# Designed miniproteins, single chains, part 88

Each design is a single chain, and the fold is of that chain. pLDDT is the mean over its residues in the fold that is shown.

## One batch from the design tools (miniprotein)

Design m3255
Fold by ESMFold2-Fast:
Structure m3255 (fold): chain A 78 residues (1-78)
Amino acid sequence: ADPERLRVESKGAMALMILSISRRLAEKYGLEEEAKELRELAERVAEAERRLDEEEVERLLEEAKRLAKEIDEKVKKL
C-alpha cells in the first residue's frame, strides 16, 4: 500500500462522511441551501481525492468540519 495514497483516501473518506451526516441533518430541517452546498463540497472532495491532492483534501476536510458546525448551530436555533 502507498502511504501517501492511503492518507489522501482516509482524509477524503472522513470529509465525505462528515458531509453526508450534515447533509442528512440539513435536509431533515429544511435547510435546502446548506444541503446543496454540502453536496457541492462533496464533489470537490471527490475530485481532490482523484488527483491525490493531500493538501487540498486536508483543506476541504477542515471546511467540511466548519460547515458541519455551522449547520448544527443553525438547527439548534430553529
Scores: mean pLDDT 86

Design m3256
Fold by ESMFold2-Fast:
Structure m3256 (fold): chain A 61 residues (1-61)
Amino acid sequence: MPSATELRLEILRLMEEATRKGILTPEMRELGQQAERALEAGDLETALELLRKLREHVEAL
């Protein structure tokens, strides 16, 4: 399992990528915020699930 730091960096990378491409949706933003909250709570499993959903949204474009 990736560390909390690795997951946080991946969330930031995906959010920055979506922003630079002009494809950041409110749904992507919400997923990113929820994933960060899960990481702050120490819930790595929930954070990983939310990160996968965020990645799917970025890749679907």
Scores: mean pLDDT 78

Design m3257
Fold by ESMFold2-Fast:
Order: structure tokens, then sequence, then C-alpha cells
Structure m3257 (fold): chain A 62 residues (1-62)
């Protein structure tokens, strides 16, 4: 579900931030962006936008 995808992306972002590794944070952001593209293709545009925001914040933190 879209809600589950958002929750999983948030958990992944928190784990990546906790690692303190910019490479891990950027890789996690890339994976989240890919999931956002899949959600948008499925018509889940609001959920996709939220995933992209999470990915952008994670990249900015790296």
Amino acid sequence: TAERAIAEAEAAAETAKASGDPEVQRLAAQIIDREAEKLEAQGQTEAAAKLREIAEELRAAA
C-alpha cells in the first residue's frame, strides 16, 4: 500500500541517517526515488511526492 511504502521509506531514511555514512544516505535516497517512480506509474502521485521529499532531505543531509 502507499502508506506502507511511505513508512518503509521513512524507516530506511532514519537508518541511513543513523549510519553517518554519506554514501549510504545517497544510495538510500536513490532507492527511495526509484520506488517513487513506481508509485507514480501506478497512479499514487501523492505518495510518490512524499517519497521524493524524503529522498531530497536525505541527499541534503549527506
Scores: mean pLDDT 82

Design m3258
Fold by ESMFold2-Fast:
Structure m3258 (fold): chain A 73 residues (1-73)
Amino acid sequence: AEITEVDSSDPVVQALVEAGAIDDINGKYYKATIDENHARVAASKEALEAALKNNGGLELVKKDGKWVYAGRK
């Protein structure tokens, strides 16, 4: 999937941060930490999927062993 540049003020990004799915914002790209602790993954995925569904199906993809925000494709 193509990595999409996003603004840190994006409501979807804020929802993902509140859900604990994204904690690092690197300028134009976002990564999720949901892959770092398997015990927290199930709860984080549920919250992430709910946030993505409410905002029209935005996508996270795994790149270089990390989850990154890729937008819709």
Scores: mean pLDDT 46

Design m3259
Fold by ESMFold2-Fast:
Structure m3259 (fold): chain A 97 residues (1-97)
Amino acid sequence: MSEEEKEKLKKEINETVDKLVELARQASPTAYRLAEGAKELVDKAIKAIDEGNKQEAARYSVAAGLLGVAAGIESGNPEIVELTKKIVDLLNKLIDA
């Protein structure tokens, strides 16, 4: 994967996370806190990827997925769950690059 393709993936991940956080914020304070936690873990996963630590990145990706699904369940909005699946898929593509 090229550096340009990696930056495009990072942008898509961040845009997807921001949409997830906004939907959770509209749903409830608890969903919003869970979504913010997922965003923090996504940021840590990307940092670990940039540092070449694929194992740490994979751990943060899994943790972000769990919090994103929890935010979806708490919100009652299935779109949050689908956005979480997309974030994890994109993070895994970036890790495997």
Scores: mean pLDDT 89

Design m3260
Fold by ESMFold2-Fast:
Structure m3260 (fold): chain A 96 residues (1-96)
Amino acid sequence: RAAELAKEGGEEANEGGTIAAKNAKTSEGLSSGIAGALSGAGGEWLAEVYKKGKEGGTSAKAGGLSAIKGGKLAKSEKGIKEGEEGYKLGELGAAL
């Protein structure tokens, strides 16, 4: 079960990160994203992308939510936490 959940979680998190990358075209550090997406770490740099442009903002927030969901499926406490922080930073980054 754990292996199946990790696989599915990684796929969902990777899809979210891919959507954000396609819309924003800013990917310093995104190209090695599978391990980061599986752990939910993608939310942090997606929040930075959100700050650059409005059109990327919705995708970055969606990517952060997908990273949280993927982290939960993979049972990665670190991934869930990083995904949550990335989403919050995306919201705050737009206001900063």
Scores: mean pLDDT 50

Design m3261
Fold by ESMFold2-Fast:
Structure m3261 (fold): chain A 80 residues (1-80)
Amino acid sequence: SEELLELAKKWDEAMEKLLELDEKFEKAIENGDNEEALKYIEEMKKLVEELAKTLPEDLKAELLEYAKDWVNDKLSRIKK
């Protein structure tokens, strides 16, 4: 359906942005810029939360649990 195509495009665009933010996060970590690194984690988290809103409740819960684990992993690289 057209709704599925629009949803797929939204997810593709969000995934591209997540990859860009992840690249910026890695550069911030390499530069020791903890403030910039935290900013990119927050932007990535917000983007995942917006994507989660497009999913049924069961899939939303799974995505948010995965994202929580992923965010915690990134945060651990900033604050040891």
Scores: mean pLDDT 82

Design m3262
Fold by ESMFold2-Fast:
Structure m3262 (fold): chain A 58 residues (1-58)
Amino acid sequence: GEKRELILRLIGLKLRKIGLEYDLAHGTGMSAAQRAAIQAEIAALDAEIAALEAQINS
């Protein structure tokens, strides 16, 4: 059902965020521009996660 697809998408977004947070925490030699791009992607993922969680809990 639709709810199953939303949950699977949510899990995928959370896993992607964990990977990016790991890269920021453990990545060495990244430029300031690369770091800023990863931070922007994490912020976008947080917004998508919040929207999906709101839909699932509705």
Scores: mean pLDDT 85

Design m3264
Fold by ESMFold2-Fast:
Structure m3264 (fold): chain A 103 residues (1-103)
Amino acid sequence: GTEAARAELIRLLHEALRKVYEKQGKPEEAEMTRIDEVILPDGKPLTEEQRKRVEEARKAIEEVLNSDAPFDKKVAALNTALDAVAQGRFDEALEILRKAAKE
C-alpha cells in the first residue's frame, strides 16, 4: 500500500543524503543518515503505480544530486523532502526536490 511507497521514498532520500555527505568528504555524517530499519533489505514488491511514484522521486533526487546547487542547499532540500514524505505530503516533497534542482 501507500506505506510501502512511503518507506521506499524515505530510504531513497536517506541514501541520497549519504551520497551528498560522502562526496563532500564527510563519511561520518554520511553514516549517520543510514536508516536500514525503514524497509527490509530485499525490499517489498511495489504496485505499478507505486513504482512510478518511486521512479519520479528517484529522478527528482538524481536531478538535485547532479545540480550545481551548493552542498548546504542540497542537504536542506533533501531533509525538507524527507519531512514532507514522513507526513504523507508526497507531491509537496517532489515539488521541493524539483525546485531545488533548478536553483
Scores: mean pLDDT 72

Design m3265
Fold by ESMFold2-Fast:
Structure m3265 (fold): chain A 89 residues (1-89)
Amino acid sequence: AVEEAGKYLGEGVEALRAEDYEKAIEYYEKAIALDPNNALAWYNLGLAYFKLKKYEKAIEYYERALALDPSNEQAKKNLEQAKEELKKQ
């Protein structure tokens, strides 16, 4: 249910704040499985991958978040930063 997606999103945010990026990814993947149109879940999934320096995955998920919510200025900035970091690898 969409309400369950909200619970997983909240748990993902708490894991992200605790810098447990792998747990955050697990919760965000559960959230998007239940509600694939939740732009915030896709953005936070990208952010968790960015923190793990998995820039190609971060780019993929930020682009998905922006496809759902093109007004997310932070996702645009983080997308460009992830692209620059990927060029350095």
Scores: mean pLDDT 86

Design m3266
Fold by ESMFold2-Fast:
Structure m3266 (fold): chain A 52 residues (1-52)
Amino acid sequence: SSTEEIKRRSEEKLKEALEEHRDDPRRQAILRESHDAMLTMLDWVETLERKS
């Protein structure tokens, strides 16, 4: 589904952002937490798509 591509691109962006901010562990933690929240939202959307 389209959510799989979004997840892949998000992982790529997260990896780049973590590397760019490797000297800021607080920002890295926020980035990871935001990414996890986004994945949870995408899983919810995908679940709704599958049920339809």
Scores: mean pLDDT 80

Design m3267
Fold by ESMFold2-Fast:
Structure m3267 (fold): chain A 62 residues (1-62)
Amino acid sequence: LSKKEIRDLVIKAVGEAILGVGYLLEGNFEEAKKEFYDAADLYEQAGDNEAAEKYRQLADEL
C-alpha cells in the first residue's frame, strides 16, 4: 500500500472508532461493537496491528 492509501485507511478507521464511542455513550453496545470491529479491520489493512488488536479487544468486551 502507498502512504496515501495507508493514510486514507487510518482516517476511515478513526471515523469508525469515533462512531463506536458515540454508540457506546448512547448505550447502543451492538452498534458500538460493530464500529470497533470495522475500525480494527481498517487499522489491520493499514498495517497498524497494535491499534487493530486494541479495538478488537474493546469490541470483544462489549
Scores: mean pLDDT 87

Design m3269
Fold by ESMFold2-Fast:
Structure m3269 (fold): chain A 121 residues (1-121)
Amino acid sequence: SEEVRRLLEEARRLLEDARIHLGRTIFNTSLTLTEASERVPEISPLTSEAVRALSLAVDSEEAARRALELLGETTRKAFELDPEVGRRLEEARNEVKRAVEHYRDALRRAEELIRRARELS
């Protein structure tokens, strides 16, 4: 039906937009981590682990949680060595946290739209 098609299209759009936003945030954060490790080589092992976790974060809630944990640890260490780099990493971590929360909200909303579509089928 037209209503089923509309609900599924809305769900698809919500997920696509949220995935694109999260992907862009991950890409930008990975660049920030790379720049930070060039300025503060001592955090390179942490930035590498964080980039790896971030690369999996779109499709894994556990990877997203791990990425935020690693970003927190990297940020704390960076503040001890270079407070300016620490501040930039803290801002990047907050952006990732917001993007992950936005994606989770989109997943819940899409699931509800799909559920409603199934009830109409």
Scores: mean pLDDT 89

Design m3270
Fold by ESMFold2-Fast:
Structure m3270 (fold): chain A 86 residues (1-86)
Amino acid sequence: MSEEEFEREVLRAFLAMAYGLAKIMIKKGMSEKEARDYVGELAVKAAEEFGRPDLAKKIREVYEENKDKSLEEFYDALLKAIDEAF
């Protein structure tokens, strides 16, 4: 597996965990907006930690484009952006 493939899979796994936690928090009273903010902030931080400021910028753009959409739609858009960046 290439280093880029490994980093992509690690980031995808991290975001899947964050999405799962966000879905649980919604069931406990968190709003869709708060859940999107939570996943988006973690995604940006993860991209920055991987040394990918280009990906962090793309994630912020995806967040703005999906701010009025469901958590599921935002998560799907976020995964597409990640796949396109690696």
Scores: mean pLDDT 82

Design m3271
Fold by ESMFold2-Fast:
Order: C-alpha cells, then sequence, then structure tokens
Structure m3271 (fold): chain A 61 residues (1-61)
C-alpha cells in the first residue's frame, strides 16, 4: 500500500467513527482502534509521515 492510500483509509475510518459515536459507541471505538493499528503498521513499514498523520486522526476520534 502507498502512504497516501494508508492515510486515506485512516480518514475514512475516522469519519465512520465520528458518525457512529452517538448511535453505536462500541463500533465507533472499534473504528478508532483500527486507525491506531494502521498507524503502527505504517510506522513499522517506514511510512513515518503517514503514521504521524494517522496518529493525529486517532487523537481526533
Amino acid sequence: MSPEEIVREGRELAEKAKELEKTDPQKAANYATAIGVLSVAADVEGHTEAAEELRKLFKEV
């Protein structure tokens, strides 16, 4: 996966988490967790800038 694709996927997960926050907090938390996992995976693969962007998204949800 490209760093740009990883960041875009993270943004979509963040949007879904925000949508579900009021109606299904458990699902919202699962999407937020997925962003965190994606951030760690990006960092391990050497995509440091993408990992930092995902970390910011994780803090926003």
Scores: mean pLDDT 80

Design m3272
Fold by ESMFold2-Fast:
Structure m3272 (fold): chain A 67 residues (1-67)
Amino acid sequence: MEEEERKKLIEEFSEKGGKVGGHTGRDLAEQQGLSEEEKEKRAQELSEKGGKAGEENAKLFLKDQEA
C-alpha cells in the first residue's frame, strides 16, 4: 500500500471517529442538562478525541497489514 493510500485511510478513520465523538459529546451534555454552548463545546472535545482514536486505529491496522 502506497503512502497516499495510507494517508487516506488515516483521514477516513479520523473523520468517522470525530463524527461519532461529536454526537456522543452532544448527547452526554444534553443528558446533563447543559446549555447549548456547553453542548457544542463537549461535542468538539469528544470529536477531537474520537478523531485521534480513529487515526491511531488506522495506524495500527496499517502496521498489521505491513507485517
Scores: mean pLDDT 77

Design m3273
Fold by ESMFold2-Fast:
Parts: sequence; C-alpha cells; structure tokens
Structure m3273 (fold): chain A 59 residues (1-59)
Amino acid sequence: ASEEELEELVERIREALKKYNLPVPEDEEFLRRVAEEAARWPEERRTDEHLVKLLLSRS
C-alpha cells in the first residue's frame, strides 16, 4: 500500500477505536504495522469491527 493509503488506514483504526470507546495507542509504529496488515485485505473486510479485532489480537 502507498504511504497515503497507510495513513488513511491508521486514521480509520483510530476512529474505530474511538467509536468503541477503546484507548488509542500512542505507538505510531504499532498502528502502522496493524494498518499494513489491514491493507492486504479487500476493502469489504476493512470494517471498524475487523480493524479493532486485528489491533486487539496484536496487542
């Protein structure tokens, strides 16, 4: 994924965490790694629920 796509996915992950009232990690490298994994998914799988579950599974 492009750097722009990764930044968009990082923001989507932050928005999803806020939506579920979960703390947003301060570790930018960690968020970027989660976004890189999500970027390999088709768009239909990149739901707020799936993004949050991915982050929690890597925490």
Scores: mean pLDDT 80

Design m3274
Fold by ESMFold2-Fast:
Structure m3274 (fold): chain A 64 residues (1-64)
Amino acid sequence: GEVEEKALEIAKEAVKKYLSQGFSEDEAILLAASVIRKEMKKQGIEISLLEATKIAKKALEELK
């Protein structure tokens, strides 16, 4: 849905940023998951760490 698409775009930008800073793929996923949760919470949307991690993994896969 629209919320998932927005979270995915935030995740893609975060993953790109952390990979460019020299973090591993696993580290970039965890950092991006934290960014997604923080940004979505500002919009009144709460997502679990598990769900945010799945979105971050999908973002990494779509960037390859």
Scores: mean pLDDT 85

Design m3275
Fold by ESMFold2-Fast:
Structure m3275 (fold): chain A 76 residues (1-76)
Amino acid sequence: AEELIKKGEELIKLGEEKIKKGEELLKKGKELLEKAKTQEEINRAIGLILRGIGLIFEGELLKKKGERLIKEGKEL
């Protein structure tokens, strides 16, 4: 029971870290996009935005998995 709760908490923490990193990349990409004057700069900014979104999505999935493990551990 305790092992599932601990693993769930670790996944939630990892998910939160990935979300934070993704939000930082998303912010950086948006700032670059606002300053972009060339197609190459636009493409680079979009790349950062997409990577940021991917990390946020991955982090949310990890948090959901962690919450499920905590629930399962508490039911044991």
Scores: mean pLDDT 86

Design m3276
Fold by ESMFold2-Fast:
Structure m3276 (fold): chain A 60 residues (1-60)
Amino acid sequence: ALERARHVGRLVGEEAGLSPEEQEEVARAAEEAARASGGDVAVGARTAAALAAELRAARA
């Protein structure tokens, strides 16, 4: 579950056009959010999407 959340976070960061370093930050945030929710990958995915959007906005 946590590994899947991390993988989803990395893919979200990649699709958002983030750097490899930022992709890993998004992946870690997704994993931590999933852990805090008792392993809910959907919570991890939502956290990843929100963080990726913030990082993209900071570059615009």
Scores: mean pLDDT 81

Design m3277
Fold by ESMFold2-Fast:
Structure m3277 (fold): chain A 77 residues (1-77)
Amino acid sequence: MDKEELYEEVMRAMARIAVAVAATVHGASEEQAARLTAILESAKDLEALKRLISALLSAASAEEALAAVEATAAAIA
C-alpha cells in the first residue's frame, strides 16, 4: 500500500466510524445512515471530511445531522 492508498483508506474508515457513532447517538435509520455515508465518502480531502464529521456530530438528531451534513457538503462544493 502506498501513501495515497493509505490516506484514501483512512478517510473512508473515518467516514464510516463517524456515521456509526451518529447512528448510535441519534438513532438514525438505515436509509439515513446510508445517505450520511454516501455524503461523507464523497469528501475530496481530509479537510472537507473533517468539516462534514463536525457537522454530523454537532447535530441534536438524525434528521438535523442529515440536514447539516447536506448543507456543509453544498458549502464545500
Scores: mean pLDDT 78

Design m3278
Fold by ESMFold2-Fast:
Structure m3278 (fold): chain A 85 residues (1-85)
Amino acid sequence: ADSYFELGLSYREKKDYEKAIEYYKKALEIEPSVETAILLAEELEKLKKYEEGAKILRETAEKLEDESIKETLLKLAELLEKKAE
């Protein structure tokens, strides 16, 4: 999880957003992480992939037990869905 997340951060620093997205997705496949999901959604937003970003946030929220964190991710997903319109 951490190795893929660190690779995603490294590619983001190089402004290789497609590679950053690839590695953040791999990190989330191993473990649902709020930080990874938010960063992945931010990179997807930069590529105007709003619906995909919203889906990632909603799917990550479903795997979490903390209601306040779930509500935060769902609100971020709703904001991205509004940009897709």
Scores: mean pLDDT 83

Design m3279
Fold by ESMFold2-Fast:
Structure m3279 (fold): chain A 73 residues (1-73)
Amino acid sequence: MEALGRLSNEEQYFALSSALAGKSPEEVRGLMLRAGWSRETADRVAAAVEELQKLSPEEQQALLDAVKKELGI
């Protein structure tokens, strides 16, 4: 998944958590922009959410668990 691979581990965690929560890419982009993130970062995370939502919930959870391990949480 190319869009996810361009993100930091923390950004990957946010993208995966948002996808599993059923947030749309548009919703995630809007939230990030309001929180003061750059447009480029918000666009990358939103693209990752869109790609992640094409996976099964089981695959999304497995990726989240892997990222949590890398973050030590």
Scores: mean pLDDT 78

Design m3280
Fold by ESMFold2-Fast:
Structure m3280 (fold): chain A 52 residues (1-52)
Amino acid sequence: LEKLIEEFKKKEKEIVDELVKATPEQGRDLYEKFLEVRKEYLKKVNEILKKQ
């Protein structure tokens, strides 16, 4: 679980760093990508917790 958390935190940080540099058009696409990464992370965390 901790390894999964660290991997997703790293991916989210990379996307956020790109968002602050992005144009408004690029920012929309990057924000959508960020939401998808967060969604996938929460789904995986819930699946692990259900198995416990």
Scores: mean pLDDT 74

Design m3281
Fold by ESMFold2-Fast:
Structure m3281 (fold): chain A 59 residues (1-59)
Amino acid sequence: MQEFIEELAEKLRNNPTKENIEIAKEILERIKEIEEKYPGDEEKAKKAAEELVEELKAK
């Protein structure tokens, strides 16, 4: 999960547009929800978050 947060931060640094900032915020909020849903199961939460990040990043 930290790896994806770092990727989002890098994207914001490279092109700090409002659109990119909003996308990054959405992804981070989704990661939080997944962590709450799978407490203590970091691997499952990470995998689900990774798929969401990839999908939102592609769109």
Scores: mean pLDDT 67

Design m3282
Fold by ESMFold2-Fast:
Structure m3282 (fold): chain A 78 residues (1-78)
Amino acid sequence: MSLKEHLEEVLKKDPENAEAWFQLGMVYAAEGDLEKAKEYFQKAVELSSPENPLLGLAFHYLKKVEEAIKTGEPLKLE
């Protein structure tokens, strides 16, 4: 089973799991699907509370993906 399939199964059991949305965003970003990565990072931000450290991380990667889409430059995940 791929990491992507595992994370999709996690979301079927708990669709409000912000961490799983974030991890799927990372998977799509690594695949070069920046539009899906953006959607998944937006969902992770939406589902994260202000006190959750994941919120800052998801927002950071959301902005990186938005900038990559805007500039047409390859996304750097390192």
Scores: mean pLDDT 79

Design m3283
Fold by ESMFold2-Fast:
Structure m3283 (fold): chain A 66 residues (1-66)
Amino acid sequence: MVFRLTGIGDVAKFIGVILRLIGEPRVEVERLGENTYRVTFSGSEEEARELYEELKSLPELEVEEL
């Protein structure tokens, strides 16, 4: 599953989320711009759905499924 993440709030909190994702197994993070990242998750469909819902709940960012 592939997501686009855009920071919309606290920059430090958003960068904290990105750094956590970089540390995750099966996650690849690509910087697209100053506050926009592509996240590719190669785990199970269930785990990908759980990750998407978790990211979508965070006020520091917008998440879009690609």
Scores: mean pLDDT 82

Design m3284
Fold by ESMFold2-Fast:
Structure m3284 (fold): chain A 94 residues (1-94)
Amino acid sequence: MAAPTEPPPVQSKATVDMLIAEGQRYYKQGDYENAITWYQVAISMDPNNARAWYNLGQVYYKQGDYDSAIEYYQKALDISPTNKRAQELLDKIK
């Protein structure tokens, strides 16, 4: 299946939250490839959204790609250093 086309540069928080929710829906179903795509769209619209970076890290962690998971968890913590769950997962896989 082809990846979705890049969305227009809309900076709405509500739109970003909806994109993250769609990614989480695919993640819950075990569709990690589509989950990654939706989270990447959210990040392209709001690169300072710690939740999108954190969720992207969780997908890679579930796929066993710990190197990518570490990178994305670190990005989430750089934006929101109070995310204890990201820190706990990062400490577990380091």
Scores: mean pLDDT 77

Design m3286
Fold by ESMFold2-Fast:
Structure m3286 (fold): chain A 73 residues (1-73)
Amino acid sequence: RAEELLREGERLFEEGKYEEALELYKQALEAAGGDLALRARALENMGRVYAAMGKEEEARRYRGAAAELAARA
């Protein structure tokens, strides 16, 4: 489920497997459904991956979206 996908994505991120981590976080976002807190966590983690990849503009966009959802959760 969404929490398990987030956990696996974090493991891959720690291993430097950024593309695989992004795929799991995208799946977590889909699995979160209407759970705003889980959706915010998935988006924040995607932003973290983009930042690690040097994609700063993408990172800012995903972190911004996560912050807006987290404020409503």
Scores: mean pLDDT 84

Design m3287
Fold by ESMFold2-Fast:
Structure m3287 (fold): chain A 78 residues (1-78)
Amino acid sequence: MEAEEAAREAEELFLKAKEKLGEEGEEELKELHERAGAGLREAARAYEAGDEERARELVRRTAEELKRRSEELLKKLE
């Protein structure tokens, strides 16, 4: 289940970034969360339209972006 695995990795990194940045990263973390939410809503719409393959790809893409952005935030702490 590649989409589920990617989502778990992204969530773990996002939570780690949130823990490390605290109040100083609140705005960046909020923007990241909103962007991920938008991607997931697009995936839900694809799934409702019966395009399961596209829905899975959108979830994976959204998770990958969330993971990458969370890693970038963690690097900014140095």
Scores: mean pLDDT 75

Design m3288
Fold by ESMFold2-Fast:
Structure m3288 (fold): chain A 90 residues (1-90)
Amino acid sequence: MAEEVERLAEEVERLAEKTGNPYFRKAADHLREAAEALRNGDVETAIKHLDEAIDYLSKALEENKDAPLDVQIDLGVLLIAAATLREALK
């Protein structure tokens, strides 16, 4: 799980670099905190950071409605991935 969350953070960082949208940077920061919490066995903290990341990705989706289609598709995939990882921790 931690490795999957870390990989997700790397993909979100790639979108932050490509788009310049601050919500992607904030989402990536929360995903890194979630991965660290999982490595330390702190599932509750990991869930909190995943929820924050999902919120920021949702805001990024709203702001990026006019973005190129590849960015919109990547964002949708990453949001689904984050939600799936969050649900798996229940």
Scores: mean pLDDT 81

Design m3289
Fold by ESMFold2-Fast:
Structure m3289 (fold): chain A 77 residues (1-77)
Amino acid sequence: MSPEQRAAAKEHLVEAIRAVSQGDTEAALRHLEEARRHASSDPEVVRLIEEARRAVEQGDTDKALDHLNEALQRLSP
């Protein structure tokens, strides 16, 4: 992916982590969809974002944060 797409995906992942930590499910799901769009060329990051989305929908905050942190680490140079 481009550096701009990577930066945008990282920003949305950070906002998703914040939203999940605050219990804001609606904001978390919006930021996860944006992160997925920007990271669409990296199948592993997309998979981690989809797993995080499922965890958010199930109310599993710890699992959601684990997957989001893994996605963020994968996007870090």
Scores: mean pLDDT 86

Design m3290
Fold by ESMFold2-Fast:
Structure m3290 (fold): chain A 81 residues (1-81)
Amino acid sequence: SMSALELAEKAIEAAKEGKVKEALRLAKEAAKKLLEIAPKEQIPRAIGLILRVIGLELDGASAEEALELAEEILELAKEIE
């Protein structure tokens, strides 16, 4: 299985290619993995990122919005992994 870091990097690549649905799917998987391994103080941040991905999936998203969220998830992955 891929790490949260690898999933977040793939989400960024997908967003840069305009593959918004794939980027959000990968970002959601990354954020879910981060929630599983997050220290207690980072759990609210991981939950917040999951909710933001779900919001963008429901309301629709630009490639720029998907990229920004994937980059925030990558930053949390770098802190935790």
Scores: mean pLDDT 89

Design m3291
Fold by ESMFold2-Fast:
Structure m3291 (fold): chain A 82 residues (1-82)
Amino acid sequence: SEELEREVRAALAVMLASLGKILEKQGKFDEAAETYKRAAELAEGVDPELAAWIYENLAKVYEKQGKTDEAEKWRKKAEELR
């Protein structure tokens, strides 16, 4: 069912967000950013609050890389979903 598909997408988003956090802690910022983007895309449309939280973590990763403009872009995306 569509509801089951939404639950699976939300679960996968949580798992990928967790992986993104592990990669971030390991200093693998490019891999973390890519993983967070995939996680947020899965969450977007099924769990906007989760997607917003993931985009906030993505912005933090870009900020740690000194990519201020990209960090601001994703922070705004998170705000739009709240």
Scores: mean pLDDT 88

